# Ledger of designs, part 7: designed miniproteins, single chains, continued (5)

Each design is a single chain, and the fold is of that chain. pLDDT is the mean over its residues in the fold that is shown.

## One batch from the design tools (miniprotein)

Design m16224
Fold by ESMFold2-Fast:
Structure m16224 (fold): chain A 57 residues (1-57)
Amino acid sequence: MKLTEEQAKEIFALLDKDGDGKITGWNLKDVEGAFGVELPEDTKEITPEEFLELATS
């Protein structure tokens, strides 16, 4: 089942522990686990827009 935009925003807020508006470093592994996706090895951060595309696609 696809996540809604609102659900994706809530999960992003939980994973953005630094409060800087992006998911970085160790928290990227939580994104991979939550959505069952493998991020490119060059991925250093995920913005809210990128996260929404991953969560709703």
Scores: mean pLDDT 70

Design m16225
Fold by ESMFold2-Fast:
Parts: sequence; C-alpha cells; structure tokens
Structure m16225 (fold): chain A 78 residues (1-78)
Amino acid sequence: DLFLELAYYAVGGDMKSALKLRDEITQKEGRKAGELAARIMSIRTYGSVADKQELGKALAERDLEKIKEIASKYPVYK
C-alpha cells in the first residue's frame, strides 16, 4: 500500500522518499489522493507529539483509515 509506505518514510524522516511516493500516488490515484499523501507528510513536520505517536501506532496496525483521519487535520505539504 503506497500510503502506508509513504507514512513509514515520513515517520522515519525520509521526506525525499515520501515525496517520490506522493508523486506516484498523485499519478495513479489523482490529485485528491496526492493531497492526502502530502497531509500525511505534514504530520512529521507540523504534528503534535500525540498525533505523531498515534500515526506510529496506526502504521504498526496498518490502520490506513486512522492515518487518513489524523492527516485530515494537517495542511498539504507543499
């Protein structure tokens, strides 16, 4: 799952790999999906400690819906 892979790189601070996956998601699933991917990246940069911890937990559980819920609170990362 490209969103889970992107979230993994974003949590690890590999924003270059996350950015490449954002572009791939945009190409395959459209602009709205790419914007959601960019919001996931914003959690790493702008997220609260609590939201970063919840993102890590959701990643471990492969809970994509929870990741999307957290990301919806954040701006599109460039």
Scores: mean pLDDT 83

Design m16226
Fold by ESMFold2-Fast:
Structure m16226 (fold): chain A 100 residues (1-100)
Amino acid sequence: ALTTLEKLLLSLPPEQLNEAVATLLERVAMGHLLMQRAGASPERVRAFLDRQTARAVALMEQLGAPEELIARFRAFAEALRDMSAEEALAALREEVARLS
């Protein structure tokens, strides 16, 4: 079932697409960092990141996000696998800034 946040994101007008994508970037990045902080195994962290990325991409597709934006999101999520918390937060800020 869709979460309340996901239902809200799907109800946003096309002009708010970048805000929706920024929210999804933050969810994926913060979820990844929380799993690492909780001491989850590398296998579990990777599986979590993969599931959250697939879920976010499905929402972006429903919102009508262009393929190049979805490709950038996938590349960001893939890069998160090898990042420290500090690197991940810096990368998140850069990706959100590109949506301006």
Scores: mean pLDDT 82

Design m16227
Fold by ESMFold2-Fast:
Structure m16227 (fold): chain A 75 residues (1-75)
Amino acid sequence: MPSWQELLDRLSPEMQRLIERFREEVEKASKGDVEALKKALELLDQLIAEAERSGDPVAQAAVGRLVRDFSLRLM
């Protein structure tokens, strides 16, 4: 199975940057950083909007997995 990193390479460079920032903010939020939690939520909203705009099922599936991972870690 392709790694998560390999799947990210198939997304737009802008989406890849947003995903990396989102993951960094989620890691900080999981350690109790409230400001990072706010930033993660803002980045997630941008990722959802970009995936919907692209119409790409792969991008939509990738963002769906990020939403699931985020919910399992912090909710």
Scores: mean pLDDT 76

Design m16228
Fold by ESMFold2-Fast:
Structure m16228 (fold): chain A 72 residues (1-72)
Amino acid sequence: SAAEEAARQRAEALTGKPVPAEYGPTILRLEQELLKRADEVVADLYGTAQRLRAEHGIAGPYALALAVHRYS
């Protein structure tokens, strides 16, 4: 599929090495799993920022910065 081929091309660009077409589906699945985990982290960061705003009256941008610092 176009999505699998695009994932394969991204892997080639990142590694600088040829990636066989047969790995396209596997790479796409790994990308989707990583994006899903990234979405979970983003949701947790927003939840933490909202809690900091509610509990301490911290302005939104600063609450988000503090939440990010927790993971640094």
Scores: mean pLDDT 73

Design m16229
Fold by ESMFold2-Fast:
Structure m16229 (fold): chain A 95 residues (1-95)
Amino acid sequence: SSVKEQLRKEAERLPVVAKNLEELVKSGDQFDIDVAVSLLTMSSTSYLLDKRNPETGKEVAKLFDEARDHVARGDAEGVRKALEEAKKILEKASE
């Protein structure tokens, strides 16, 4: 189904998103931190409101919220791990 293909492509993009967010967190610059928070908040909201697969959307939204908490702590590794888990959930939902 087209929904499964969309979720697969979203999962495929997450490693690049995670790498970019890690670099923003590692910079320690307040503007970069604010950008990371905004991106994670938008992604969490989008998945929370996702009508394609509401169960998967809620699980992924929670992981983006966890990644945002890691940003607040300056924990780039925690951001990466949360988004790796989100990738696995999206991959499973795409099967």
Scores: mean pLDDT 87

Design m16230
Fold by ESMFold2-Fast:
Structure m16230 (fold): chain A 72 residues (1-72)
Amino acid sequence: SMEEAKELIKKGVELFNEGKYEEAIKLFQEAIKLGDKNLRAIALLNLSQVYNKMGKFEEAAELYAEAEKLRA
């Protein structure tokens, strides 16, 4: 549901700020499955930031491009 997707994004951001990258990734991936187009774009942008922080710049760029497609 939309409310579950929003809560997953909030918790994912908290985990990311705590440095719990793998746990944050799982929550953002689940939010992508449950959210509408706008929530999926937000989750993809957050997931891209996690990959950037992990030094996975190519994967981060691909996730960012996917989010931009949804917002276009």
Scores: mean pLDDT 87

Design m16231
Fold by ESMFold2-Fast:
Structure m16231 (fold): chain A 92 residues (1-92)
Amino acid sequence: SSILEYEPELDKVNEAIRGLVRALDAGDEEAAQKYTDELIEALKRIKNPEVRELAGALAIIALTSVELSGGPYADLARKARDRIAKAVEEAL
């Protein structure tokens, strides 16, 4: 719990996830790409690998929820999820 309080990148991860979900809901491909890039960079800067893996998993869950909604932007959510999943695997 205390470790999470001292990981400033977790705030950036959470902000990027919220921005990405809003961009996908609005159909803003440019904003979705921007927030995906910001999320991946924030994940890479988390020093604790267990916290990084958990944060990545939470991002994947959020994007999977958008994809499963069956909206017109499900493909964008899938692409963002795939990029984040790959980044989490490579950050091990």
Scores: mean pLDDT 76

Design m16232
Fold by ESMFold2-Fast:
Structure m16232 (fold): chain A 111 residues (1-111)
Amino acid sequence: HMSLKELIEELMKLAVELFEKLGRPDLAETVRSLGEEMLEAYEKGDLEKVKNLLARLAEIMASVFRELGLDELADELRKIAQKIRSAKTEDELINYLKELIEVLKKALEQL
């Protein structure tokens, strides 16, 4: 069982690897920047900011996957972003973060 912090770190690692494989160093840098802000917000107990940054990352990934023709994965990411924005508890965020990680793993398998 992983903590929210460990899941954020794993998400950042996978998203950076994905964008580097796609030849998008600009997006890899965006992920690193968003991840640093998420970890700082988490350390300060600002779960609302963590939630908003996670949703933003999911929305960015959905747009990129749509451009790549990965429409089903893009739709999954868009739905996850909506769930994240409506999350009321840390446990819900943990669940949606795990869903995000699974979508990224599927995307990496298709590359």
Scores: mean pLDDT 86

Design m16233
Fold by ESMFold2-Fast:
Structure m16233 (fold): chain A 102 residues (1-102)
Amino acid sequence: DNKIKEQIKNIESNTKLTKEEKFQALIDALPEDLKKQLEDIISSDDSVETKLKNLAELLGKLKVSEDFGIDFIIEYAKVLQATEEEIQNAIKTFKKTYEKES
């Protein structure tokens, strides 16, 4: 969706927003269906690995910048108390999804 991609790019390039404000702006900018998908990932009873994989795939499809996507994954992974291996696997999934959707 070109409209979503443009909106995300505008959020990432906004020098007036902090990293936390950019994450919140991204969530708020998502269409209701995608926002629900993100909320369902976060609230699910799935394993840490599965949650991080699903988040990484969503961020890759949305075409967030590599640095922003990696930062988001790392911050969420800290909340989940994820292992370094789980974090690295999520980053690989994000990059692979990003490349495929080019």
Scores: mean pLDDT 77

Design m16234
Fold by ESMFold2-Fast:
Structure m16234 (fold): chain A 79 residues (1-79)
Amino acid sequence: MLEVEIKIAMALMGVSVLRLWLEKHPNEEIRKLVEEAERLVEEAIRALEAGDLEKAEELVERALEIIKEAIKLDEELEK
């Protein structure tokens, strides 16, 4: 259980950092990925509150993967 909560915290932190970065470096594709990750984290929190640990872990893992994609896309686009 605690691992899922830690992953949710990590995803929220990653989203926050990316949003601060987008404020200075606007990028539509990265913004869309950040918005998708935010929705998945919100769904993961709801699943956790409902006691669905498996669903919460699945959703937060997907959010973390999207955050990783956003970071890689930034590296690609900056070239």
Scores: mean pLDDT 80

Design m16235
Fold by ESMFold2-Fast:
Structure m16235 (fold): chain A 100 residues (1-100)
Amino acid sequence: SSELEALRKSVEKLIEELKKHLSEEAVKEAKKILEELLEEIEKALPSLSPMQRSIVLLRFTAMLTNILVLIRQKKPEEEILEELKREAEELKELIEEYLK
């Protein structure tokens, strides 16, 4: 899917920005969260309706943008990671609800 390729590229760009701002340990944690969430999205997409797919992809893109904004604002590493974890968990819960 061209949509999945675009998401993977966006995640790679965000990880590059994280590497410039965060510690090596924090980058590893963020990368794990992003990669695990992306894998969950890839597995869920075939089972989602077109509307649900659109919502999930928009929410994921919004999350990446929000984290990038926090990086550009030079927010503390802990705040960036906490926001990433929060938004990733919310998106996982949304996907789980759609798959019920």
Scores: mean pLDDT 88

Design m16236
Fold by ESMFold2-Fast:
Structure m16236 (fold): chain A 65 residues (1-65)
Amino acid sequence: LYEEALKAVEEGNFEEAIKLIRELIDQGKVDEAQKVADYLNEKAPPEYEVDVALVMIQVAIAKLA
């Protein structure tokens, strides 16, 4: 799952990467979700800005739990 999420970012499949980050959060793998979200934020083009911001907020909330 984590490796698949990183690969999705690397391949420019940002929709899949966002889906996999949320699945990592659901599985309690918050540290892995954070790493993928950080990488996504570095690589994603401006058109994904809102989707990336929402995912990063979800990761931040999960870290507080």
Scores: mean pLDDT 82

Design m16237
Fold by ESMFold2-Fast:
Structure m16237 (fold): chain A 64 residues (1-64)
Amino acid sequence: MEEEARRLGERAVELARQGRWDEALRLLNRLEREFPDSPAVLDARDGISRIGAEIESRRPLPAA
């Protein structure tokens, strides 16, 4: 099993949950580059996207 791919994906999702988007996306990019055919890529991508939507919806005001 691609244990490294799974670990990278899980770590990226966890960083996203902590609001560390730059780090999460950096790990996702590494996962996609090193293990492009791994199901962990799709799982991490979906997880990060869902967490991102959830975090944004919790903001009191959309400030930029």
Scores: mean pLDDT 73

Design m16238
Fold by ESMFold2-Fast:
Structure m16238 (fold): chain A 98 residues (1-98)
Amino acid sequence: MALEKIEKLIEEIEKKIEELKKQGPEKHPEVIALEVKLTALKQIKKLVKEGEKLSDKGLELIEVANFAELLALIIIMKEGKEIQDSPEATADYVVKSM
């Protein structure tokens, strides 16, 4: 289930990138932002395939998350930790893990 949701999000972002590329160089900043997010989602997909667990909170996060939030999630998953109850507690954990 988690893997299917991640794969669907990857496909949706790839389609959006292709459409934006057709619109010309004015869309390059948005394309770059989406490519960065796509790279993070592909890393999360790899971690899930390798047996890392993504919590229900993590699954909700990946639909709406920006790149920084996805990067934080990758770090948490690699260390086998769960997302904390608050964004502040999660940010504190990520920074201390760096």
Scores: mean pLDDT 71

Design m16239
Fold by ESMFold2-Fast:
Structure m16239 (fold): chain A 58 residues (1-58)
Amino acid sequence: SAKVEEAKKFVEEVLKDKSLSLDEKGEKISEYLKELKLTDDEIEEVQLYAVKLMEEEE
């Protein structure tokens, strides 16, 4: 689960970066998750976390 924690921290940093558009943020997160070689469950957990943060920010 260290990879999931790392991915969640990356997601938080990317989503809080005011210099990036929402589309750019999504692309960065997607690329990072692919590079980390997460399991399907880990990918789902990180994706749900990212969606929650984006919806809460809205």
Scores: mean pLDDT 77

Design m16240
Fold by ESMFold2-Fast:
Order: sequence, then C-alpha cells, then structure tokens
Structure m16240 (fold): chain A 98 residues (1-98)
Amino acid sequence: SAVDELAAKREKLLNETSKEELEERIKKLLEELRKLGAPEELIKKLEELAKKGNKKELGLIYILLEELIKALKEGSEEERERAFKEALKILDELEESS
C-alpha cells in the first residue's frame, strides 16, 4: 500500500540522514511549495513545525512535502488551491489539539 511505501521510505531516511540534512531538505521543499503558489501562512506553519520537530517528525514532514509537491506539479491550479486550504485546516486542527 502507499502507506507501507511511505513508512519504508521514512525509515530509510531516518537511518541514512542527519537531523541537519533533513532540515535543509525540508527548507528546499518549502521553497518549491512557495513557487507552486502556497500561501505564506502555510509556509510559516510548516517552517515552525520543522524547527520544533524531532528527527522522526522531520522525516515524516519531508516525505509528505515531497509527495505533495509531486502531486501539485501534476494537478491543476484549482487542485493546488484546494490542497493548500485543506493543509491549512489540518494544521490549524493540530495546533488547537496540542
């Protein structure tokens, strides 16, 4: 399944990369997300999560951002706007629960 593939990819990243390498890779993916029209509020929330995250959380963020960017590059502008709105909603719900 896609979930099993993402879990295996995350485990490989955690074994093969440092926390500092993951932070730099995430920073580059956030710049790509910005180029795809992501709102600044979404970028800032993701930057804050990356700064506060442990290595395991950074690995998950990296994989999710990489998959999201791939999907957004293949989608329409309308699909990108919808994805950004849904991501912000999820992040807001996580912030309220923490």
Scores: mean pLDDT 76

Design m16241
Fold by ESMFold2-Fast:
Structure m16241 (fold): chain A 77 residues (1-77)
Amino acid sequence: MSREELDREVRRALGLMTAALFARIHGATPEQLDELVELVEKAETDEEFQEIVRSILNAKTAEEALKRAKEVLEKMK
């Protein structure tokens, strides 16, 4: 695999693990999990990924976690 392909595979694996954590902590719906995976796949840097994870851990609801994750991606453009 190319380095870029390997990096994409690693980010996808991390995205799936983050989605599993999100489901376990917040009881997210399948639709919310799909949205979170999409947001994680849009994270191009480790900093963006870490902020998404922090949003999940600090949020009280799945909706709040998703909102915070979207705000992180918008600010890091």
Scores: mean pLDDT 73

Design m16242
Fold by ESMFold2-Fast:
Structure m16242 (fold): chain A 76 residues (1-76)
Amino acid sequence: MKEEAEKLAKETARLAREAGEAVLAGDWEKAEELAKEAEKLAEKFKELAEKLPEDEKEKLIKYVLEPAAEYGKRLA
């Protein structure tokens, strides 16, 4: 479970970053597809994270998801 949650968090962050890069390249269709995929993975991560110990959930949010979200916020 922990490994699966970490993998989902990393994939969500990767897709969010790729969506941002597609926006910068002017490829809005690709950006929309990547953003939708990232949203689906984030939903799955949320379900798995509810089953994780609080400290492991906090680590994934703080060190994987929050940095990706701040990166996107700075690009917007």
Scores: mean pLDDT 71

Design m16243
Fold by ESMFold2-Fast:
Structure m16243 (fold): chain A 66 residues (1-66)
Amino acid sequence: REEAVRDLEAGVAALEAGDRAAALRGVQSAYKVAPEEDRPLVEELGRAIAAGDAARARELAQKIAE
């Protein structure tokens, strides 16, 4: 779980820096290592990144880290 949270935080930081491709790679890595219970939120975060919505992506990453 800690690995998935780190990958998501790195992905959100990449999106905020304007690197959407790196952000999407981070989310895909997180999805593979995330517990089944967290996967729906990781999928929502991936959709936010694809839309370029950094604020929404950060909110979802914080929710997953809870």
Scores: mean pLDDT 75

Design m16244
Fold by ESMFold2-Fast:
Structure m16244 (fold): chain A 62 residues (1-62)
Amino acid sequence: AKYPALAAALERVGASPAKPPLTAADADDPYAAMLKAAVVIATLPEARELAREALRVAQEVL
């Protein structure tokens, strides 16, 4: 992966029981990954903490 830390964070979000449409492959576009993680934070409380961490990692690689 181009951004392995972001890929790992997104994979953890996707493994949530809520099954958000977010995978390690989304790490290839950190800007799109940020937007998708923000939607998960707003809409899926079960994945919110994992999505906040993914958003933080995406911001660090941009």
Scores: mean pLDDT 75

Design m16245
Fold by ESMFold2-Fast:
Structure m16245 (fold): chain A 85 residues (1-85)
Amino acid sequence: SPLELWKKAQKLMDEGKYEEAAKVYEEIVRKYPDSFYAPLAQLALARAYEKLGDFEKAKEVYEKVIRDYPDSPVVPAAKEMLEKL
């Protein structure tokens, strides 16, 4: 379920396993694009790339969440992060 994957990815982020967390967030967006967790996972994926120092990929993912989920409450956070990159 998207909730089980979300919990797994959050635990990986807390453990500093950013590459593994990114893969799980990507899986949520790919398998469950219409779920409540999809825009949250996309935002968290961008943050995972920032933790890895991949600012170009982080920027792409922030732009993608704004494009793919324009009505999501995560959009203001994605826009704020893009201004800082």
Scores: mean pLDDT 88

Design m16246
Fold by ESMFold2-Fast:
Structure m16246 (fold): chain A 86 residues (1-86)
Amino acid sequence: MDEELLKEGEELRKKGEEAMERKDYATAAGYYAKAGILFENAGDYKKAAEAYRLAAEALRKKAEETGDEESLESAEAAEKKAKELE
């Protein structure tokens, strides 16, 4: 596995957690999705799946606040991606 990609992914995941705490769900979803891509590229499919599920959760919360159907579709795509990696 690529240790630099794993470290960068973990840092982005933490930034996503900070954004979730601020209820900045759009920013959180972006960080979690990027973390998922980095974990996937590093070959850590379990961490990638977890990050994509966190992105889906952030997108669902964004949709709850905004009524944005695009966010719900993106959440569903992220959830499917996570399931494929497990």
Scores: mean pLDDT 85

Design m16247
Fold by ESMFold2-Fast:
Structure m16247 (fold): chain A 68 residues (1-68)
Amino acid sequence: EELERLKAIVEADPDNASLWAKLGEVYLKEGKFEEAIEYARKALEIDPSNTRAKQVLEEAEKKLEEAK
């Protein structure tokens, strides 16, 4: 499973903001918006300038709001 493999990689390198941003993007594509937000925020805590994490956070928050 793509998610399981990516989680293992993130666990091996938890200070890599790009990996957390990738994990958030995968959760976003799976429709798991709350998890996508959590992982994107984790990436931004490590690297506040990570563009992918910002995009994932913005899109996931928008999708979660629209799901109400």
Scores: mean pLDDT 80

Design m16248
Fold by ESMFold2-Fast:
Structure m16248 (fold): chain A 55 residues (1-55)
Amino acid sequence: EIEELVKIAEEYEAQKRYKEAAEYYTKAADIYRKQNNLEQAKKYLDKARKALEKA
Protein backbone atom coordinates (compact mmCIF):
# COMPACT_ATOMS: atom_id res chain seq x y z
CA GLU A 1 0.00 0.00 0.00
CA ILE A 2 1.23 3.49 -0.83
CA GLU A 3 0.84 4.66 2.78
CA GLU A 4 3.22 1.90 3.93
CA LEU A 5 5.80 2.94 1.32
CA VAL A 6 5.67 6.54 2.56
CA LYS A 7 5.96 5.38 6.19
CA ILE A 8 9.00 3.23 5.33
CA ALA A 9 10.61 6.16 3.48
CA GLU A 10 10.01 8.48 6.46
CA GLU A 11 11.51 5.89 8.82
CA TYR A 12 14.63 5.53 6.66
CA GLU A 13 14.93 9.34 6.48
CA ALA A 14 14.73 9.54 10.31
CA GLN A 15 17.56 6.97 10.44
CA LYS A 16 19.57 9.10 7.94
CA ARG A 17 19.40 6.27 5.41
CA TYR A 18 18.77 8.74 2.61
CA LYS A 19 19.32 6.39 -0.35
CA GLU A 20 16.74 3.94 0.99
CA ALA A 21 14.37 6.81 1.83
CA ALA A 22 14.65 8.11 -1.74
CA GLU A 23 13.96 4.63 -3.13
CA TYR A 24 10.68 4.30 -1.19
CA TYR A 25 9.61 7.90 -1.91
CA THR A 26 10.17 7.11 -5.61
CA LYS A 27 8.06 3.93 -5.34
CA ALA A 28 5.24 5.96 -3.75
CA ALA A 29 5.51 8.63 -6.47
CA ASP A 30 5.33 5.95 -9.20
CA ILE A 31 2.06 4.61 -7.77
CA TYR A 32 0.60 8.15 -7.57
CA ARG A 33 1.62 8.74 -11.21
CA LYS A 34 -0.11 5.48 -12.21
CA GLN A 35 -3.25 6.77 -10.45
CA ASN A 36 -2.88 10.07 -12.40
CA ASN A 37 -2.36 11.95 -9.13
CA LEU A 38 0.41 14.16 -10.50
CA GLU A 39 0.44 16.56 -7.54
CA GLN A 40 1.26 13.79 -5.04
CA ALA A 41 3.68 12.19 -7.52
CA LYS A 42 5.63 15.47 -7.79
CA LYS A 43 5.58 15.90 -4.00
CA TYR A 44 7.19 12.50 -3.36
CA LEU A 45 9.65 12.81 -6.26
CA ASP A 46 10.78 16.10 -4.69
CA LYS A 47 11.22 14.35 -1.33
CA ALA A 48 13.25 11.61 -3.06
CA ARG A 49 15.47 14.20 -4.76
CA LYS A 50 16.01 16.05 -1.46
CA ALA A 51 16.94 12.77 0.26
CA LEU A 52 19.48 11.95 -2.47
CA GLU A 53 21.08 15.40 -2.03
CA LYS A 54 21.70 14.52 1.64
CA ALA A 55 23.14 11.10 0.82
Scores: mean pLDDT 84

Design m16249
Fold by ESMFold2-Fast:
Structure m16249 (fold): chain A 61 residues (1-61)
Amino acid sequence: LVGKIAEAVSDYTATRPEELSLKKGDRVEVLAEIDDDWVLARNLKTGEVGVVPKSVLRVIE
């Protein structure tokens, strides 16, 4: 996943300051894999960085 572009398959609302909010269709660059369920990503539209569940992302590149 690291270095890949992924697209949000659903909306995600951040519940903690370290988390990234996404809208369905938002594209992110995956910066790091944190664990089995979470990645660190940058939202390509807003430039914001945070952790997001892998389950809401689909790799497109």
Scores: mean pLDDT 82

Design m16250
Fold by ESMFold2-Fast:
Parts: structure tokens; C-alpha cells; sequence
Structure m16250 (fold): chain A 117 residues (1-117)
């Protein structure tokens, strides 16, 4: 199965460019990847958020994808990368619902505490 081979090639330790290229190839399988991401595995959540970013048509959708990428990276303990994507989401904060804006700011403060330790 092409899907299985592509999915097994995806790793969170690949460069962002390599991860985006695999996400592009996995885009036809986004519904299946969404189901797998719902199981709570951070690597699959990161992959799904990358596909969401590639499909994003609005600033609101891009902001949500960046926020989800930051959350997945935080779970993976990639704190510097998580900060980068939370900051990208923050630049588009006005397009996020108020409850998501509050969650983003809270998570960003938690992340800053991790980086200061």
C-alpha cells in the first residue's frame, strides 16, 4: 500500500521541509490520518496539523494549523520548534476564536516556563 509506505517514511525527527513533502504526498489520505491523529499520538497529530496547514485557505485555518503544530511539538518536547509555531499562530491571533486565543496565550506562557528551566 502506497499509504502505508508513505506513513512509515514519516518521522518527527525529519527536517520541516522533508515533513512537509511527505505531508503533501499524504494529503489524499487526510481523512485516515485525521482518524489516526485522534488516537492521541503526538507524531500523528503533528502530521495531521501539517496536512491541515497545506489545505488551509484562510488566515483562520492557517492560525489553527500553526496552533495545533505547536501543541503537538510541545507534547514531543520540541520546545524551541513549539515556540516558533505558537508565535506564528499569535501573529494571526485576531482570526482565532476568543477561547482559542486564551488557550494559545496560556500554552505560550507554559512553554516559556519550560524554556527558562
Amino acid sequence: SQFKELLLSYRVDLSLEEQLELARQLLPYYEKIKELASLGFPGLQLLYSLISLLQAKTDAERALAYFEMGKALYKLRKYEEALEFYEKALELEKYLPPEVQEELRRRLEELKAQLAA
Scores: mean pLDDT 88

Design m16251
Fold by ESMFold2-Fast:
Structure m16251 (fold): chain A 55 residues (1-55)
Amino acid sequence: SLTDIEGVGPELAARLRAAGFTTQAQVAANAGALSSRLDLSDEQLQAIVRGLRAL
């Protein structure tokens, strides 16, 4: 699930799902667009990218 990504808690996972990202693969494929689509900080985006690479 999205919460298996290190740095993605239940709140951020819910925001990702609301934006149409329901799988880890979709998050990884759209990582560069997440900051604009979800109004994420650079720190939040870096946490997601680092978490995806740790899987």
Scores: mean pLDDT 76

Design m16252
Fold by ESMFold2-Fast:
Structure m16252 (fold): chain A 78 residues (1-78)
Amino acid sequence: MSMQRRQHTQQGYRASQQVYQHADSGARRLHQRNPSVDFDDALRQFHDIVNQYMGQGIGSGDIDTYQQQAIQQIDDIV
């Protein structure tokens, strides 16, 4: 039980870090393509998407699915 819980927590943390890095990259690309879009505003919007999907992924235990959904949602905007 403890080992499985630890592995699940590490997977969630790693997945969250990867999606946050993708969000940061996405916000930068969006700002570069459209300089009228404030980088900080784009970054905040993308972080909100990450928080929503990763929260659901951690809660449901289906981290991979929600990680992919968060990435796809960001890519659809960029």
Scores: mean pLDDT 76

Design m16253
Fold by ESMFold2-Fast:
Structure m16253 (fold): chain A 62 residues (1-62)
Amino acid sequence: MEEERRRALEEAEERGLRAMERVKKALEQLKAGKEPTELSKETLEQLQLGYQALGIPLPPVP
């Protein structure tokens, strides 16, 4: 019972960490003016909105 709950939390945490890693990598790629290879166009649009929401300056647009 507790082990099942603990495992579910660990899996959720692991998924969250992986998602954050992908977001960080994509943000670093965008910051460097590179196209993120790991994320879809939809996710890129959401990241762009996230940039604005967090007050992080957008990378220069060519």
Scores: mean pLDDT 63

Design m16254
Fold by ESMFold2-Fast:
Structure m16254 (fold): chain A 72 residues (1-72)
Amino acid sequence: SPAIERAREGARLFKEGRELMRNAKNIEELTRGIGLILRGIGLMYDAYLRARGTPDEPEIIEIGKEAGIDLS
């Protein structure tokens, strides 16, 4: 579903952003990491809000949990 695909993209960006932030050697890398984290969180919450009360909701919560974003 589009909501699940959006949640997976959000989780991917969040994980990449966290890794980039942890390994940042300069302000440019830190800024890129933070930007990816914020975009990832935004996509996850957008997906969660769209899927609320649908059969997709539990899968999106699980995708979030695996990424380290608690939606429950």
Scores: mean pLDDT 88

Design m16255
Fold by ESMFold2-Fast:
Structure m16255 (fold): chain A 55 residues (1-55)
Amino acid sequence: MSDEEKAKEAAEKAKEYQDKAVRIVIETGDVSAAAEEIEKSKEYGKLAEELGGKI
């Protein structure tokens, strides 16, 4: 399904932002420094579930 391709892309973006957030937290020791990346990861993760969810 075309939605599977979109879900895959959204999932990859969610992983990219999650990895960025983790690196920022490791480097700074401050979760709030990664707030933007955490938010973007959540948004893309939600989009991936909506598009990839076989509802």
Scores: mean pLDDT 78

Design m16256
Fold by ESMFold2-Fast:
Structure m16256 (fold): chain A 82 residues (1-82)
Amino acid sequence: ADPKKIEAETLIALALIQIAILKTVSQRRPLPDEAKKLIEEAEKLVKEAETSLRQGNYDEAIELAKKAIEKAREAGKVFDES
């Protein structure tokens, strides 16, 4: 087993879970535009991470997935402050 592949898959899954939680919580009230943009950026980074993973670029997939998690976290903070 490739430990970097497992790490990349795990981080992508965590990013997707965080995005899903934000979208679910947002059903309680509308998302502010800043939070919507951050979620869109996180989703784009997840797609790029999945592409890098398919290409065998595990280090890049890990970095992109970590950035996606960060954007999702930022969206959550903006949502809570609004």
Scores: mean pLDDT 85

Design m16257
Fold by ESMFold2-Fast:
Structure m16257 (fold): chain A 99 residues (1-99)
Amino acid sequence: LEEARTALEKGDYEKALELAEQEIDRLVSQANEAIKNGDVEKAREYVEKLREAVQLLDEIAEKSPDPEIRKRATDLSIKYRMLILAFETEIWLLEKGIK
C-alpha cells in the first residue's frame, strides 16, 4: 500500500491504481482466510488495511485527470466499501459465537 501511495504522490495514477488493486486482492484473500479460521484479530487487522486501501482509491478518483482512471477507482471504492461492511458483519458474528 505504501508503494501505491508513493505512486499517487508522484502523479502516476495508473500505477497507483494497479498497486492498490493488487494489495486489495491480497488483503481480501487474507481477510477471507482469517474469517474462515475464526481469527477475529487477524480479520480485523486486514479489514482496517482494506479501509486504508479504499481511502487511497477515493484519493485516486479525486486527483486523477484521466476520466477512465477516475471511474475505475470510484467503482472499486464502492465495491470494496460494501465488501468491508460484509466482513465487519462476519467478524461481529464470530465475536458473538454465532454461525
Scores: mean pLDDT 85

Design m16258
Fold by ESMFold2-Fast:
Structure m16258 (fold): chain A 83 residues (1-83)
Amino acid sequence: MAEQLAELMKEKALSLGASEEVAKLIGEAVRLAIEAAEAGKLEEAQEALKLVKEALEAAAKGDNEKAKKLAEEAKKIAEEAIK
């Protein structure tokens, strides 16, 4: 499930005009957020997914720099939650 949702979000990011690097970061952040939720870290997972949504919105507006920063922040929150 997590891998399939991460791939779908990566594809969506690319379709919105995100760079390949940003799309990959969004996919990784989604995957890690789902893993955090599965580990019982629901609050951190929700925060990471909120940042993913903001990253997708930034990418849709052509702001790949902002999208990258938001996706990196989402990934970090989810990654730290599962440690």
Scores: mean pLDDT 84

Design m16259
Fold by ESMFold2-Fast:
Structure m16259 (fold): chain A 95 residues (1-95)
Amino acid sequence: NLLEMAFEIFERARENFEELVKELSKLEPFSGKDLETVYEAVKTQLELLGFKLPEDATPEEIELLLFALRIGQETKPTEEEIEEGKKKIEEKLNK
């Protein structure tokens, strides 16, 4: 389940904030880059978190996982902010 994977990525990104801040800073330069470059970056980030990217992942699925990484990095450790972050991930999937 893609949403379940996105929530796990979000939680792990939040828990490993300092390490992932450094890694996520590499993702901003991929705005406007080709999809292959974005896929390689996301795959690398997911492998660092111990996740395996689906072999047939669509661009929309890659965007969702990348969004989950970013929101996880930005989310403060309060219940309200965790819930807000998860809502943003669900909205991204449903768009």
Scores: mean pLDDT 67

